# Designs tried in a protein design run: designed miniproteins, single chains. Part 16

Each design is a single chain, and the fold is of that chain. pLDDT is the mean over its residues in the fold that is shown.

## One batch from the design tools (miniprotein)

Design m532
Fold by ESMFold2-Fast:
Structure m532 (fold): chain A 80 residues (1-80)
Amino acid sequence: VPFEDLSDEEKAELAFNALKKLLSAPGFLDSAVSPPVRSLAEVAALSDAQLRALLVKLGFPADISRAVIERVKELAREAA
């Protein structure tokens, strides 16, 4: 299913799972992305603009809704 056809909840889960996968190899992530993130607590502390920029670097669309961004931050806070 194309990303744009997913619900906001499904988009948030997909983005959160991608972030968790990258955090399993944090040494490379510190060098490859800006701002650097090393934990789910750091992901939860990002501004909406910073989290959007990180997701764009991971291949997600730049037009991700605020609802998706807020849900990703909630998932990161719950998992931290």
Scores: mean pLDDT 72

Design m533
Fold by ESMFold2-Fast:
Structure m533 (fold): chain A 66 residues (1-66)
Amino acid sequence: MLSNVELGELLRLIELKTGKDALKLVAERAGVSVGTVRRYLETGEGSEETKKKIAEAVLELYKEVE
């Protein structure tokens, strides 16, 4: 599983490729708040369910913009 740091790097690449708020895109796809995504990416904190949802959302979005 990718770390929160690695996921944060992918989120930055999504933002660069799309020109959109990647944090919001991840939050919408994962079904969590923007604040929840930000907290996890910056601190690594969150429930296992939340971490999994965010990781899957980031990987799916990155694959779409690759």
Scores: mean pLDDT 81

Design m534
Fold by ESMFold2-Fast:
Structure m534 (fold): chain A 87 residues (1-87)
Amino acid sequence: SLEARAAGARSWLDRHGIELVTEADLSERDINLALAELYHELETRRPELIPRIARVRLRPLDAARTRIEVVLEDAAGNVLYRRTLEL
């Protein structure tokens, strides 16, 4: 379920001390959808990035919040990964 996938992603953030930065207008549902999709993608395609991530940034690209920009940063603030998610 979305709730289980989102819980897994949030558990990953918490266990590794990863900071989640979101725009104020993102809903809990939008955040959960984005995190669930992001974590699944990282696990399946880019597992090597997981131990390097210190921060996840989520920013809506449109007023309907159907497009979310994801930026993954290391502890020094370097961008490791950037993409747009379609929700």
Scores: mean pLDDT 81

Design m535
Fold by ESMFold2-Fast:
Structure m535 (fold): chain A 73 residues (1-73)
Amino acid sequence: SEIEALRERGLAEPDPARRAELVREIVELELEKDPRLTPEEKELVRELLLLRAAGRTDEEKEARLAAYAEKLE
């Protein structure tokens, strides 16, 4: 799996800047593989995953994503 290979590289990468690049690549690949998400939802997920990777969060965006997930049957 390409995502598994990138995750393995990330765990072995001591440079936080290079790890951040690998996380961005993983996020893009995960979003590409999910056809259920609209472009707006993909952007929201991308922003939240990058924030989480940096040890940050956005409560309003998290709430919006949760509402989208609940609406999807």
Scores: mean pLDDT 68

Design m536
Fold by ESMFold2-Fast:
Structure m536 (fold): chain A 88 residues (1-88)
Amino acid sequence: MTREEVYLEAAELNENLPEDKVVRLFGAPNASEEELLEAARRAAERAGVEILRVLGVYRVGNTTYLLVEVSTDEPFVREALIVLYRNS
């Protein structure tokens, strides 16, 4: 799977969700699925939205991508790359 294929999957999933729900894409190099999910939950909390469920997890080379469904008042998909430089 390529990065572009992950973006397409996120867009297609978003089209199938209600208007008060959006897909968020998170990616991090060399991160575990658990580390990325925790980082995504913290980012969502800071943005005032809740992660409702995990829609998919993908690996492209050494990068882990996480697709999550979040509650929002804005019907837009956003890509957020979380750089986990501080987990050393």
Scores: mean pLDDT 65

Design m537
Fold by ESMFold2-Fast:
Structure m537 (fold): chain A 92 residues (1-92)
Amino acid sequence: MQEIWDELAEEARARAPDIAPEDRRAVVREMTRELLEKTKEALRAAFEEARDLILAELESLSPDSLEHLLMLAEVLGDEDLAARVREVLARL
């Protein structure tokens, strides 16, 4: 976490070196949002690659694991996966 914050601070300075200190918080917030979106893209790509395997395993997952998977599907905007997880949860 500390390393990530240090990198974000350096990128904020590089992106807007002339920005006032009070505006710097807005730049850090935007960079954090960009980092989250990049993380979502990476997770989405990994999920698409493993999607069929995940779907095959849904019925063998615990309710807690299914709830975590549902949350992840909602974060990624995968409505089809979210719907399938909800169906499995409703049958348990």
Scores: mean pLDDT 69

Design m538
Fold by ESMFold2-Fast:
Structure m538 (fold): chain A 96 residues (1-96)
Amino acid sequence: SMMPRLSAEEFLERLRAELEAEGIEVLREEAIETEDIEEKKKALEEAVELAKKENAFLIVAATDKEITDLADELLREQGEEEEKARKKKAILLVIE
């Protein structure tokens, strides 16, 4: 590729460091690699449920438009943009 892509591991390490520097506790970080779109959706839905349970905000990085669209729908329904400013806890998910 013409642009170097960050590995899931490198992306998570950088994001965790930035969040911790801001005083945000990272409760979970996960990188999932699968060709099954339903497994990707399940992982996203489980992360959303965990974020709700822990009162944390969810950060998702995904390559599939269907997965990113689903994440946008699930997060907007919960008013996450306002909650993100108040929450000091994060869950990180990379789906490849």
Scores: mean pLDDT 72

Design m539
Fold by ESMFold2-Fast:
Structure m539 (fold): chain A 65 residues (1-65)
Amino acid sequence: SLADLRARVERLKDELDSLSGDEYFARMHEIHAQAVAEGVPRSDILRLLTELQEAIEEYNKRHPP
């Protein structure tokens, strides 16, 4: 559950260089949907989503489309 979501987040961040923006956001939405469905605490969900948002924004700043 939360551990699986954290593992997915770590993997997604690691794969940032090989994923398109579309794929990144698709995975982010999938993580969000899973967390909600499994009743993960809202604060944890928000933290994970915020970190993923920051990661992609930092990446795009270095690699503008």
Scores: mean pLDDT 79

Design m540
Fold by ESMFold2-Fast:
Structure m540 (fold): chain A 77 residues (1-77)
Amino acid sequence: SSVERAYQILKEKLDTLMKALDLTTPEGRRRALVFMFKGLTVGEIAERYGLSPSAVSAAIRRLAEELGVSVKEILPV
């Protein structure tokens, strides 16, 4: 599905960022997720990775839930 593809792409980008910054703690993972998407709209993220806005929104909600981050900290709109 488009949501599963979006989830895999964004998860892989997050894992790469966490590795580059040596972030192994749950707090570090939360900060990496917020940092990766903060200041971007869902549309801008979708355009950057060739995904649909609805798939990006669903994938970010799933990643936020898995890492204990409020979606509002990432997507304040």
Scores: mean pLDDT 75

Design m541
Fold by ESMFold2-Fast:
Structure m541 (fold): chain A 61 residues (1-61)
Amino acid sequence: EIIKKLIEVTAPTEAEARAQAEAEIAALESSGYEVLHRSSVTYQRSDGQWVVRTGLHLRKK
């Protein structure tokens, strides 16, 4: 019933990475999943790319 999922997005800017992460979560909700819990970590890699890793607990509606 409860699905654990990790979403990882990378982008040239922090704003773009955060926007992509939010879009992926919204897409999951639109596809019939309920988000029970979320936690995110944002960091910049040594190459300048921004990473957002989001851990999700999902339930299908």
Scores: mean pLDDT 84

Design m542
Fold by ESMFold2-Fast:
Structure m542 (fold): chain A 92 residues (1-92)
Amino acid sequence: MLPADTPLPEPSPEEQREAEELVRKYEEELRRMVEEGKSVDEIRTYVGLQLEELIRRREEAEREGDRDRVAMYQHVIREVVRLGNEAIARLR
C-alpha cells in the first residue's frame, strides 16, 4: 500500500489486537442488525453514535500525545464506515 503518507510507527501488538476486537464487534453487531431486518435509518443511527464515540476517544488520545492509539482509532473509524456502508448495501 503506497504511498505511505501516514507517519505511523508500527502499532504495538496489543493495540492491533484491540483494533481487531473492536472491528469484529462492530461487524457482528451490524450483521445482526441486517439479519433482524433493521432499517437503513436505524443502521445509520447506530453507526453515527459509534463514530461519535470513536472520534471522541481519538481526540482524547491526541491530547495525551498517544500517536499509536490515534492510529488505532483512525483505523477502527475507517472500518466502521466501511462496514456500515456494506450493511446498508445488504438490506433487501
Scores: mean pLDDT 78

Design m543
Fold by ESMFold2-Fast:
Structure m543 (fold): chain A 94 residues (1-94)
Amino acid sequence: SVIEEVEELVKEAKKKFEEALKKGDYEKVLAIVEEFMEKIKELMLKHPEKKDEILELTSKFMKYVGEKLKDNPELLEKIENIAVRHYIETQEAL
């Protein structure tokens, strides 16, 4: 299932994100988010009929990121910019 694949991507991204954040490796944090968003974009383009369900799961991941970065607004802004860029690219490609 595409939704199960997205759920596994979210689980893996959360784990990698938490590990990189604990190490203070902000470049790795940004790279993890870029990789996650690119994989989500590919899945949305391959399965446009599941776009809304994939967007819901992606939004839950972004809420998780926001909660973890409440004390680091500059890093959160960079991550939000990555998410917005991928969202625009996905919409233009659909």
Scores: mean pLDDT 88

Design m544
Fold by ESMFold2-Fast:
Structure m544 (fold): chain A 106 residues (1-106)
Amino acid sequence: REALRERLIAAFETLATPEQKARLEELLARLPSEEDQRAIREAYGAYLYELAGAPPLSDEELLFVAEVVGKALLALVRINPEEPFSVEEAEAFIARQLAELRAEVA
């Protein structure tokens, strides 16, 4: 949903620390597409939104978040074009980045 998408981007921009933003911007600079960059921001925003204890997402909103996370994983695969079977590596990478964000959000 449009409103949810805006909230996820806002969560990323407002809840992420300057250090977290710097790390994510370094990652985003490696992506060829603004759409892929947006998908990663939305996925990280969703993680930060849930971590902040925001109201639970509806089933419809959860499906949207799942779609956004899927797009973010595809974007991460594009960072490593030399490894055609990097899907699991990309998934582990995004999980690691999200876990790092959680660890720094007090």
Scores: mean pLDDT 61

Design m545
Fold by ESMFold2-Fast:
Structure m545 (fold): chain A 74 residues (1-74)
Amino acid sequence: MLTPDERRVQDLLTQAFDAEAAGDLARARSLLSEARDLVRDMIARETDPARRAVLTRLAVGLDGRIAELEGQLA
């Protein structure tokens, strides 16, 4: 079962994917930024190195996608 934080991240990522599919890049960027900030908070609280590694990879991926969307919006 997902934690409340993990479920919130999943919900934000699903909404961001739907926004991108609809062509709403500004909304997708906003949702990905919310997910990234939550993942960073989760990393700060995580004591398990394996879980921290997974969350860190997710955060890096989100940073990259946000940067791509910001480039498309400029």
Scores: mean pLDDT 84

Design m546
Fold by ESMFold2-Fast:
Structure m546 (fold): chain A 71 residues (1-71)
Amino acid sequence: ASKTIELLQKAIEAIKQGDYETAIRLLQEAKKTADESVARMIDAAIRAIEQGDYDGAITLVQAAIEQLKKS
């Protein structure tokens, strides 16, 4: 879980820096080790980035991190 959380935190930093290509790549890597519920949140975050909803993407990634902390 700690490695997946690290990737998700780095994705948030990339979004804040406007590096959306790196953010999507980090989210895709995190998804490979995520369970079904976290994977769905990551997919929603990628879609939000693609639509230009960067605040929504950050919120979804934060929700994925909180879900991982509960497991």
Scores: mean pLDDT 86

Design m547
Fold by ESMFold2-Fast:
Structure m547 (fold): chain A 94 residues (1-94)
Amino acid sequence: MFEEILELFEKAKEAYEKGDEAKALQYYADALVLLKNTPLSEFTKEQLEKLLKELEEAKKLVEEMKDVPEESKKTFLKELEETIKKIEERIKEL
């Protein structure tokens, strides 16, 4: 699961660099769905720290997006911030 989530972050960044913000947002959304459906106990501290870094980069890139529906962007960012908080809380316990 960890490698599958990282692959989606890579695809999202590649789509963003090619100017396809809609596809980038979709790959980030798919990564977030997989992450939310995976128990955080399945990840090591190092993997959680890597995921946190990827989520923080996704937040910055999505906030800069101009060619995606504002509603989709807001929904994604809300769920992203909730996921970041859960991962930060888990890391503090390890």
Scores: mean pLDDT 86

Design m548
Fold by ESMFold2-Fast:
Structure m548 (fold): chain A 97 residues (1-97)
Amino acid sequence: SLDDMLERAERYFKEAIEAARNGDWEKFKEYFDLMMSTLMAVIMTMSDIDPEKAAEMRKIVDEMQQVVMDLMRGKISVEDAEKRLEKMLKKIREIAK
């Protein structure tokens, strides 16, 4: 279900942030990539149900990638990235309803 995929994405997000806090950027990338792949599956599923909702989700996923680029370039802290990405995941969950 969409809820199961979103719960999986949230678990990958938690693992990614914990890895980043520990300075394990290889593990951060692995879990972040898993989260993004899961969110892409959500978007593809939503495209068949409601293409406008899928487009809104895609826009948020693009913003998530920008947040991670800023984090990797040292423009924002891990704490700032966590807060922004968590807010974006909550928006995706609300759109999925």
Scores: mean pLDDT 89

Design m549
Fold by ESMFold2-Fast:
Structure m549 (fold): chain A 98 residues (1-98)
Amino acid sequence: ALEAIREARRHAEEAIELVRNSDAPAEQKEAAVAHLEEALDELAKAAQALKAGDLEAAREALERARRHLEEALRVAPEEARPAIERAIELVERALEEV
């Protein structure tokens, strides 16, 4: 689970870079980045909960991270979509492991 969370974080960070470098309107970029930053915060909480042995807190944080990534995917420019989809896949894998 920790490795999948670490990889999901990398893809979410890549998605933020792709959003910022896109030609999308500023409001769309701000919305997408906000959702991705919320997802990164929840992934950090999930990793901390796993290290503490709190599997319930880890699962809840991963479910919140997935929701934020799904919201990011709805508003993100095309260039960022594959990175967000990969992050979602990795969060789903982490959820299967907890």
Scores: mean pLDDT 90

Design m550
Fold by ESMFold2-Fast:
Structure m550 (fold): chain A 100 residues (1-100)
Amino acid sequence: SPEDEFLARVQEIAEEAGRLMRKYNVDEEVANAVENRILGAILRFRAGLISPEEAAEEILAALDEAVKYAESQGLEELARGLRELRERVRELTREFLKAL
């Protein structure tokens, strides 16, 4: 389904964000917090607790916080990679909402 495809792609992005943060030696607790916030939004959406739009906003907020963290640490390449993942989520969200 479009929902299952969207959720699978967003989960892949969560895992990619975690891997990218670990590659740049971000603390495991910080990397896990970003990953878990995205996965938590997916789970709440699947449980019917939040709308697709609310889920997308939460996921984007988690990535925005990750970008700000990377920028605060002077990790410019990590910040760039995280911005690319954030734009991918925006594109997937637009496609998903059009499919509803």
Scores: mean pLDDT 86

Design m551
Fold by ESMFold2-Fast:
Structure m551 (fold): chain A 58 residues (1-58)
Amino acid sequence: TRLAVAVRDYRGTVGAGLDLKKGDRVAVYEELSDGYWGVVNLATGREGRVPKEVLELL
């Protein structure tokens, strides 16, 4: 498991999207071949897929 931080706000899309706020810390549990990462938002406990571009690895 890797830790990352959201570098900007992100709104989930139709499907497996997850909302993030800039500065939210996430645990990355999966890297997907489509450029999305499976993450848990540590502030909300919610999980979903977000573009890896909105995250910075810690």
Scores: mean pLDDT 75

Design m552
Fold by ESMFold2-Fast:
Structure m552 (fold): chain A 102 residues (1-102)
Amino acid sequence: MSLDELIERFRRRVAELVATLDAELAEAARYAEAVFIDLMEALRPEIEKLSPEKQEEVMKLIEEFAERMLAAVRAARSPEEFMRAFGALVREFLAKLNEILA
């Protein structure tokens, strides 16, 4: 799967999910979507420099991060719970990404 295909699938899945959420949680989910996409676009040139093997590792890590974000939105009872979980997921993602890029 390309990064563009992954981003597009994530956008679609967020759109489907936010239709089922209350307004405040939907707003938090949309904010997290924007942060995720900005992060993916910022990482694009670094990913393109990697070996095919490392690109596959990074793409798998991104897919796992996206799935965990969607799961965190579904599990959250408030925007505050979601934003706390999202912050933890971003930190974990960046730590794992740094290990792959080393």
Scores: mean pLDDT 87

Design m553
Fold by ESMFold2-Fast:
Structure m553 (fold): chain A 55 residues (1-55)
Amino acid sequence: SEKEKIIKEINELNDQLVDLVRRAREHPEERDNLLAQIKTLSDQIAKLMKELRAL
């Protein structure tokens, strides 16, 4: 179903978000670039969650 597809995508993006947060903590020299990626990913997750709630 469309709902299951969106949930799977949200879960995959959340796994990536967790990895990026860990990397930002371990590599402060890359922090600004990693934070930009985290923001982009968070925005994508928020959009998908809004789509999921509309179903």
Scores: mean pLDDT 86

Design m554
Fold by ESMFold2-Fast:
Structure m554 (fold): chain A 70 residues (1-70)
Amino acid sequence: SKLEKQAREYLEQARKYAELHRETGSKEHGEQALKYAGNAVDAAVELGSEELMKEVQEIVAELQAAEAAI
């Protein structure tokens, strides 16, 4: 569906910015990753997808762990 494609796109953007944050240590990249993760959560909730929710939660956990290491 259109919503599923949008959710996957948000998840991909969250992963890209999380990778940039890990590489650069930039707070701006971390903030963008969290923004896209939040958009993916909203879409996953609308879809009722526990699988998408789990993937988003894993990205958020990785971002929080990376921030704690700084």
Scores: mean pLDDT 79

Design m555
Fold by ESMFold2-Fast:
Structure m555 (fold): chain A 80 residues (1-80)
Amino acid sequence: MSNLQKALQLRDLLLNEKYAEAEALIKELGEEAPNVFMALIIELQAQGKEKELARVNLLIAKSPSLAEVFDKIAAKHKPV
């Protein structure tokens, strides 16, 4: 039950356009959801999977609930 394992599960749900299941997983993760998204982004970037990372970002943008979680991740990296 690592953050990376959950990140890969989230990736597979998004790539298969299973947005309802992806939203359920995000709700289940609660406070860990930003960490799981970050682990996914870092893993895809480290593997040089730029096209897959771009696809995941586009799929997140298609879901209002997932886009909100992603915006919270981005907000934490803004200068205060």
Scores: mean pLDDT 69

Design m556
Fold by ESMFold2-Fast:
Structure m556 (fold): chain A 84 residues (1-84)
Amino acid sequence: MEERRAELEARRAQVRSELDALIKKGKTENDKLMKERQEALASGDKEKIAEIDKKSLQFDKKYGPKETALLTELRRIERELAAL
């Protein structure tokens, strides 16, 4: 009983750490894209704006599924802990 709880708590801590790291990395990349987009808007560079918008879509495709997977795993661990 205690061994299973300790295992699940360790996994929960790991998933939380991974989620926090992913959010921090995502924020850094998003802040960079937003800054580049503001600069492109100020210069009137429509081609660069379109390129940044494509990068933003790629960012969502890259980070969205990873965040969803980590959140799903976290919820699963929390349900298992609650059932003990």
Scores: mean pLDDT 83

Design m557
Fold by ESMFold2-Fast:
Structure m557 (fold): chain A 98 residues (1-98)
Amino acid sequence: SSQQQSSSYNSNSFIANNSLNQINNSGNNLSNNLSLLQQTVGQIANDAADSLSPQDSQILNDTLSQSSSLSGQQYQNTVQQTLDDIQQQNQQLSQDYQ
């Protein structure tokens, strides 16, 4: 947990990680309301688009476009996997930004 807080210290990574945490928290709280989850995730993803790398933005957009064919639980699982991938990439990028 302390190392996770340190990795979010870079300003660009911090903004992206904050937006991603909001998406994750929305998924956990709204798992029983798929339409509300999709709306909330879509809005946060749009707001975060300029703060994410082109690759991360594409992965997130691909995840959102697939949401129409997924159940609430499947959508949440797909979002979680996408967030995990983005977090791993951000950890590698934070070293390069030094």
Scores: mean pLDDT 55

Design m558
Fold by ESMFold2-Fast:
Structure m558 (fold): chain A 110 residues (1-110)
Amino acid sequence: SSEIYEQLISMIEQDIKREQELKEKFKDNPEIVETEEAHIKEEEALLAQLKSGKLSAKEALQQYIAEEKEHIKELEKLKEKYPEYEEVLSEQITIEEQAIEGLQSLLKLI
C-alpha cells in the first residue's frame, strides 16, 4: 500500500531527526552517543532499502520493529550502567515502545 509506505518513510525520517537532536543530551557519554549513532545508521540503511524498492513495506515494517526492540534492550542496559541518564533513557524507551505499537498496527493493515 502506497499510503502505508509513505507513513513508514515519514516515521523513520522523524525518528532519525529526533535521535540526532537527542545526541546533544548524551554529549558527555561516548558509549550512549555511539549506541545512538549506530541506531541512526541502521535506520538510514532501512530507509535507503525501502526507497530503492529492495524491501517491501511489510518486510521493512517487520525489520524496523525487530531493530527497535533490540535498541530498547540496548537502552535498558545503558540505563542500568549510567543511572545519571535514567530519566532521559527511560523517556526514549517509552517513545520507542509507543512507536513499536504504531508499527504493529500498520503491519496488521498489510
Scores: mean pLDDT 88

Design m559
Fold by ESMFold2-Fast:
Structure m559 (fold): chain A 62 residues (1-62)
Amino acid sequence: VAEAIRRKAAELGVTLSDELVEAVAKLLRQGRTDAALQLLMEGGGLTPDQARAIVAAGVAAL
């Protein structure tokens, strides 16, 4: 999950801290998809489309 998040972020040209990647991965493993989206937008400064793409990649890796 974390590796899938990092790979998708790199494809989108966005930089995420290791702490943010692990927090998002944990939320996705818990089924907290909306919380993961909010964290990426608020904590990572991502657009809704970028956040959705990263979440989709993380969920696909579950």
Scores: mean pLDDT 81

Design m560
Fold by ESMFold2-Fast:
Structure m560 (fold): chain A 68 residues (1-68)
Amino acid sequence: MKAVEEGRKKLEETGDGKAAIRAAEKAIEAKDYESALELLMEAGKVTKDQKDAQRITALAIRAIGELS
């Protein structure tokens, strides 16, 4: 929970999508799939690295699958 908030704050301050991706992974582990998807969407807007973009997509598919 706090890791999700820290990741969101880091994204706002630095535009660092990697911090948001890490926070989303922690949210998925905590079964907070809605927060994970929110963080992944924000990370996707700022991500410049193709590898990070693929990671975002994979995590989003996982979170959506768990919510379905």
Scores: mean pLDDT 74

Design m561
Fold by ESMFold2-Fast:
Structure m561 (fold): chain A 104 residues (1-104)
Amino acid sequence: NLEELEKKREEEKLKELAEIGSEWLKERLEIAEKYGNRITPEFIEELKEVELKHLDKLIEFAKKNNEPEEVIKLLEEAKEKIENSKTLGELFRTLQELTNKLYK
């Protein structure tokens, strides 16, 4: 049954995406617990490393699942902006812009 195969493929895709999101949130939480309310250059740098690592996983996921080139390009642009971010404000603004563009 073609419909059952397509449904199973979508379920596997959603599971993989959920696993990426869960690990991303876990690593963000670990950084937040390590630094608490201390917004230091070291905190920003470690947070950037977590964001870049998971954006790379999300880009690989998008490429593997033949997502539109426009989506992949948006993720790659967000990665470049995060690499160049010096403040939490710049980093979070980039993530908000990415989310808004992905959901339109």
Scores: mean pLDDT 84

Design m562
Fold by ESMFold2-Fast:
Structure m562 (fold): chain A 114 residues (1-114)
Amino acid sequence: DSKELAYIKKVSAALDKSLPNFESEIKKKRLSPKQRKELEIAIALVLLRRGRTGPVTEDDFQIALSVVLEEPPPDHVSDEEYAYLLLYTRYLSSKTPLTTSIEVILTNFLKSTY
């Protein structure tokens, strides 16, 4: 619906504004194109799960990075939240082309899940 679309657009815009702030760490970790897409999906799912539209914080980034690298998340992240993020990040990245925008991925996810 129009409210979900507005929410998705705000999340996508927050990612576009915030990802440049983390580019040096992304480069240091040498993420593949697939891992970069998984990172974008994971950040979007962190925001969605927590009912936020942004801004993307250092904490949001570190949670998403732990999902992409399959490393332990920050201590405040529950096992259930981490399992959700890992499952859906892998699922969404596996079923969509790497060139697919986050807005399209989230729109299709919300239509199929909600």
Scores: mean pLDDT 83

Design m563
Fold by ESMFold2-Fast:
Structure m563 (fold): chain A 91 residues (1-91)
Amino acid sequence: MSVEEARERLREAEEKLKSPDREEREEAFKELVELLGSPDVEIRTEAAYVLGFALFSPDPYVVELARKALEEALKSPDPIARQMAESLLNE
């Protein structure tokens, strides 16, 4: 995946998180988890930032989706994704 493609995916995920549609929000969290495994430090860091922010959302549903997505990332075969998820869940 190119940096430009990854940036576009981040933009789309952020937009979907604002949707009232549960399916769109669930899709956004799955996409953010994929981006945690990016070899690009900036893309990886931004995805982690968005997921971390969601953990402090005033909406308990958003918090639950973010937590569940990060717990799924802990089971990823990608060691970068696992490390990022562990860091976010321990904060």
Scores: mean pLDDT 76

Design m564
Fold by ESMFold2-Fast:
Structure m564 (fold): chain A 91 residues (1-91)
Amino acid sequence: LTLLKSPDPNVKVAALELLANEKPTPEIVDALLDILENSEDPRVVAAAAEVLARWGFTSPALTRLYLALLAGIEPPKSLRKKAADEVRAVY
């Protein structure tokens, strides 16, 4: 969705909240995985992880990433990549 490309993290979070109520598509899942691995805003990363979890894409690394972000802990890049890789393996 075009809103996910917005430079405003508040717009990105709102777009992700709307996507949580939609059906997963390969294009949207790929966009969420890119956000998990490459986004600089922890709120956007947490929102993307929550959408994937609501759709049933669960992994230990994804859960750890989401909890770390909610706790205000900056996750290592290796954890972000592992979460994205674990979700890719199941979809």
Scores: mean pLDDT 76

Design m565
Fold by ESMFold2-Fast:
Structure m565 (fold): chain A 114 residues (1-114)
Amino acid sequence: SQQKLELLDNAADKLIPPIEEGDTVTAEAILLEEATRLRDNGVTADDLHTQAGVYALKAAVETVLHGDPETVTHLFNKADVLEALGDFADNDWDISTIPLIVDRLIKRVRARLA
């Protein structure tokens, strides 16, 4: 669904900035807000993991083609944030899992930026 893909992209774009900055408080709040929006629109864990895989593949292709490093980083970041949302969905949207999911996501993204 085009509408579903737009919701996924919007969620990723909102999450990336606080994750890149290491702003845990803002990242946790946005993760919960966007996860609620996605769930209310029928987005499943499988939808999230599938789209994360699509962005990871796009990032790998751009890497092989010696594409722009900023574009490669952005695509891997989209994959990572959608995977994190998928992990949240796999844990039945249990808000107690958010701090661990966000901590792991920040560490992964910031390691790529270093």
Scores: mean pLDDT 89

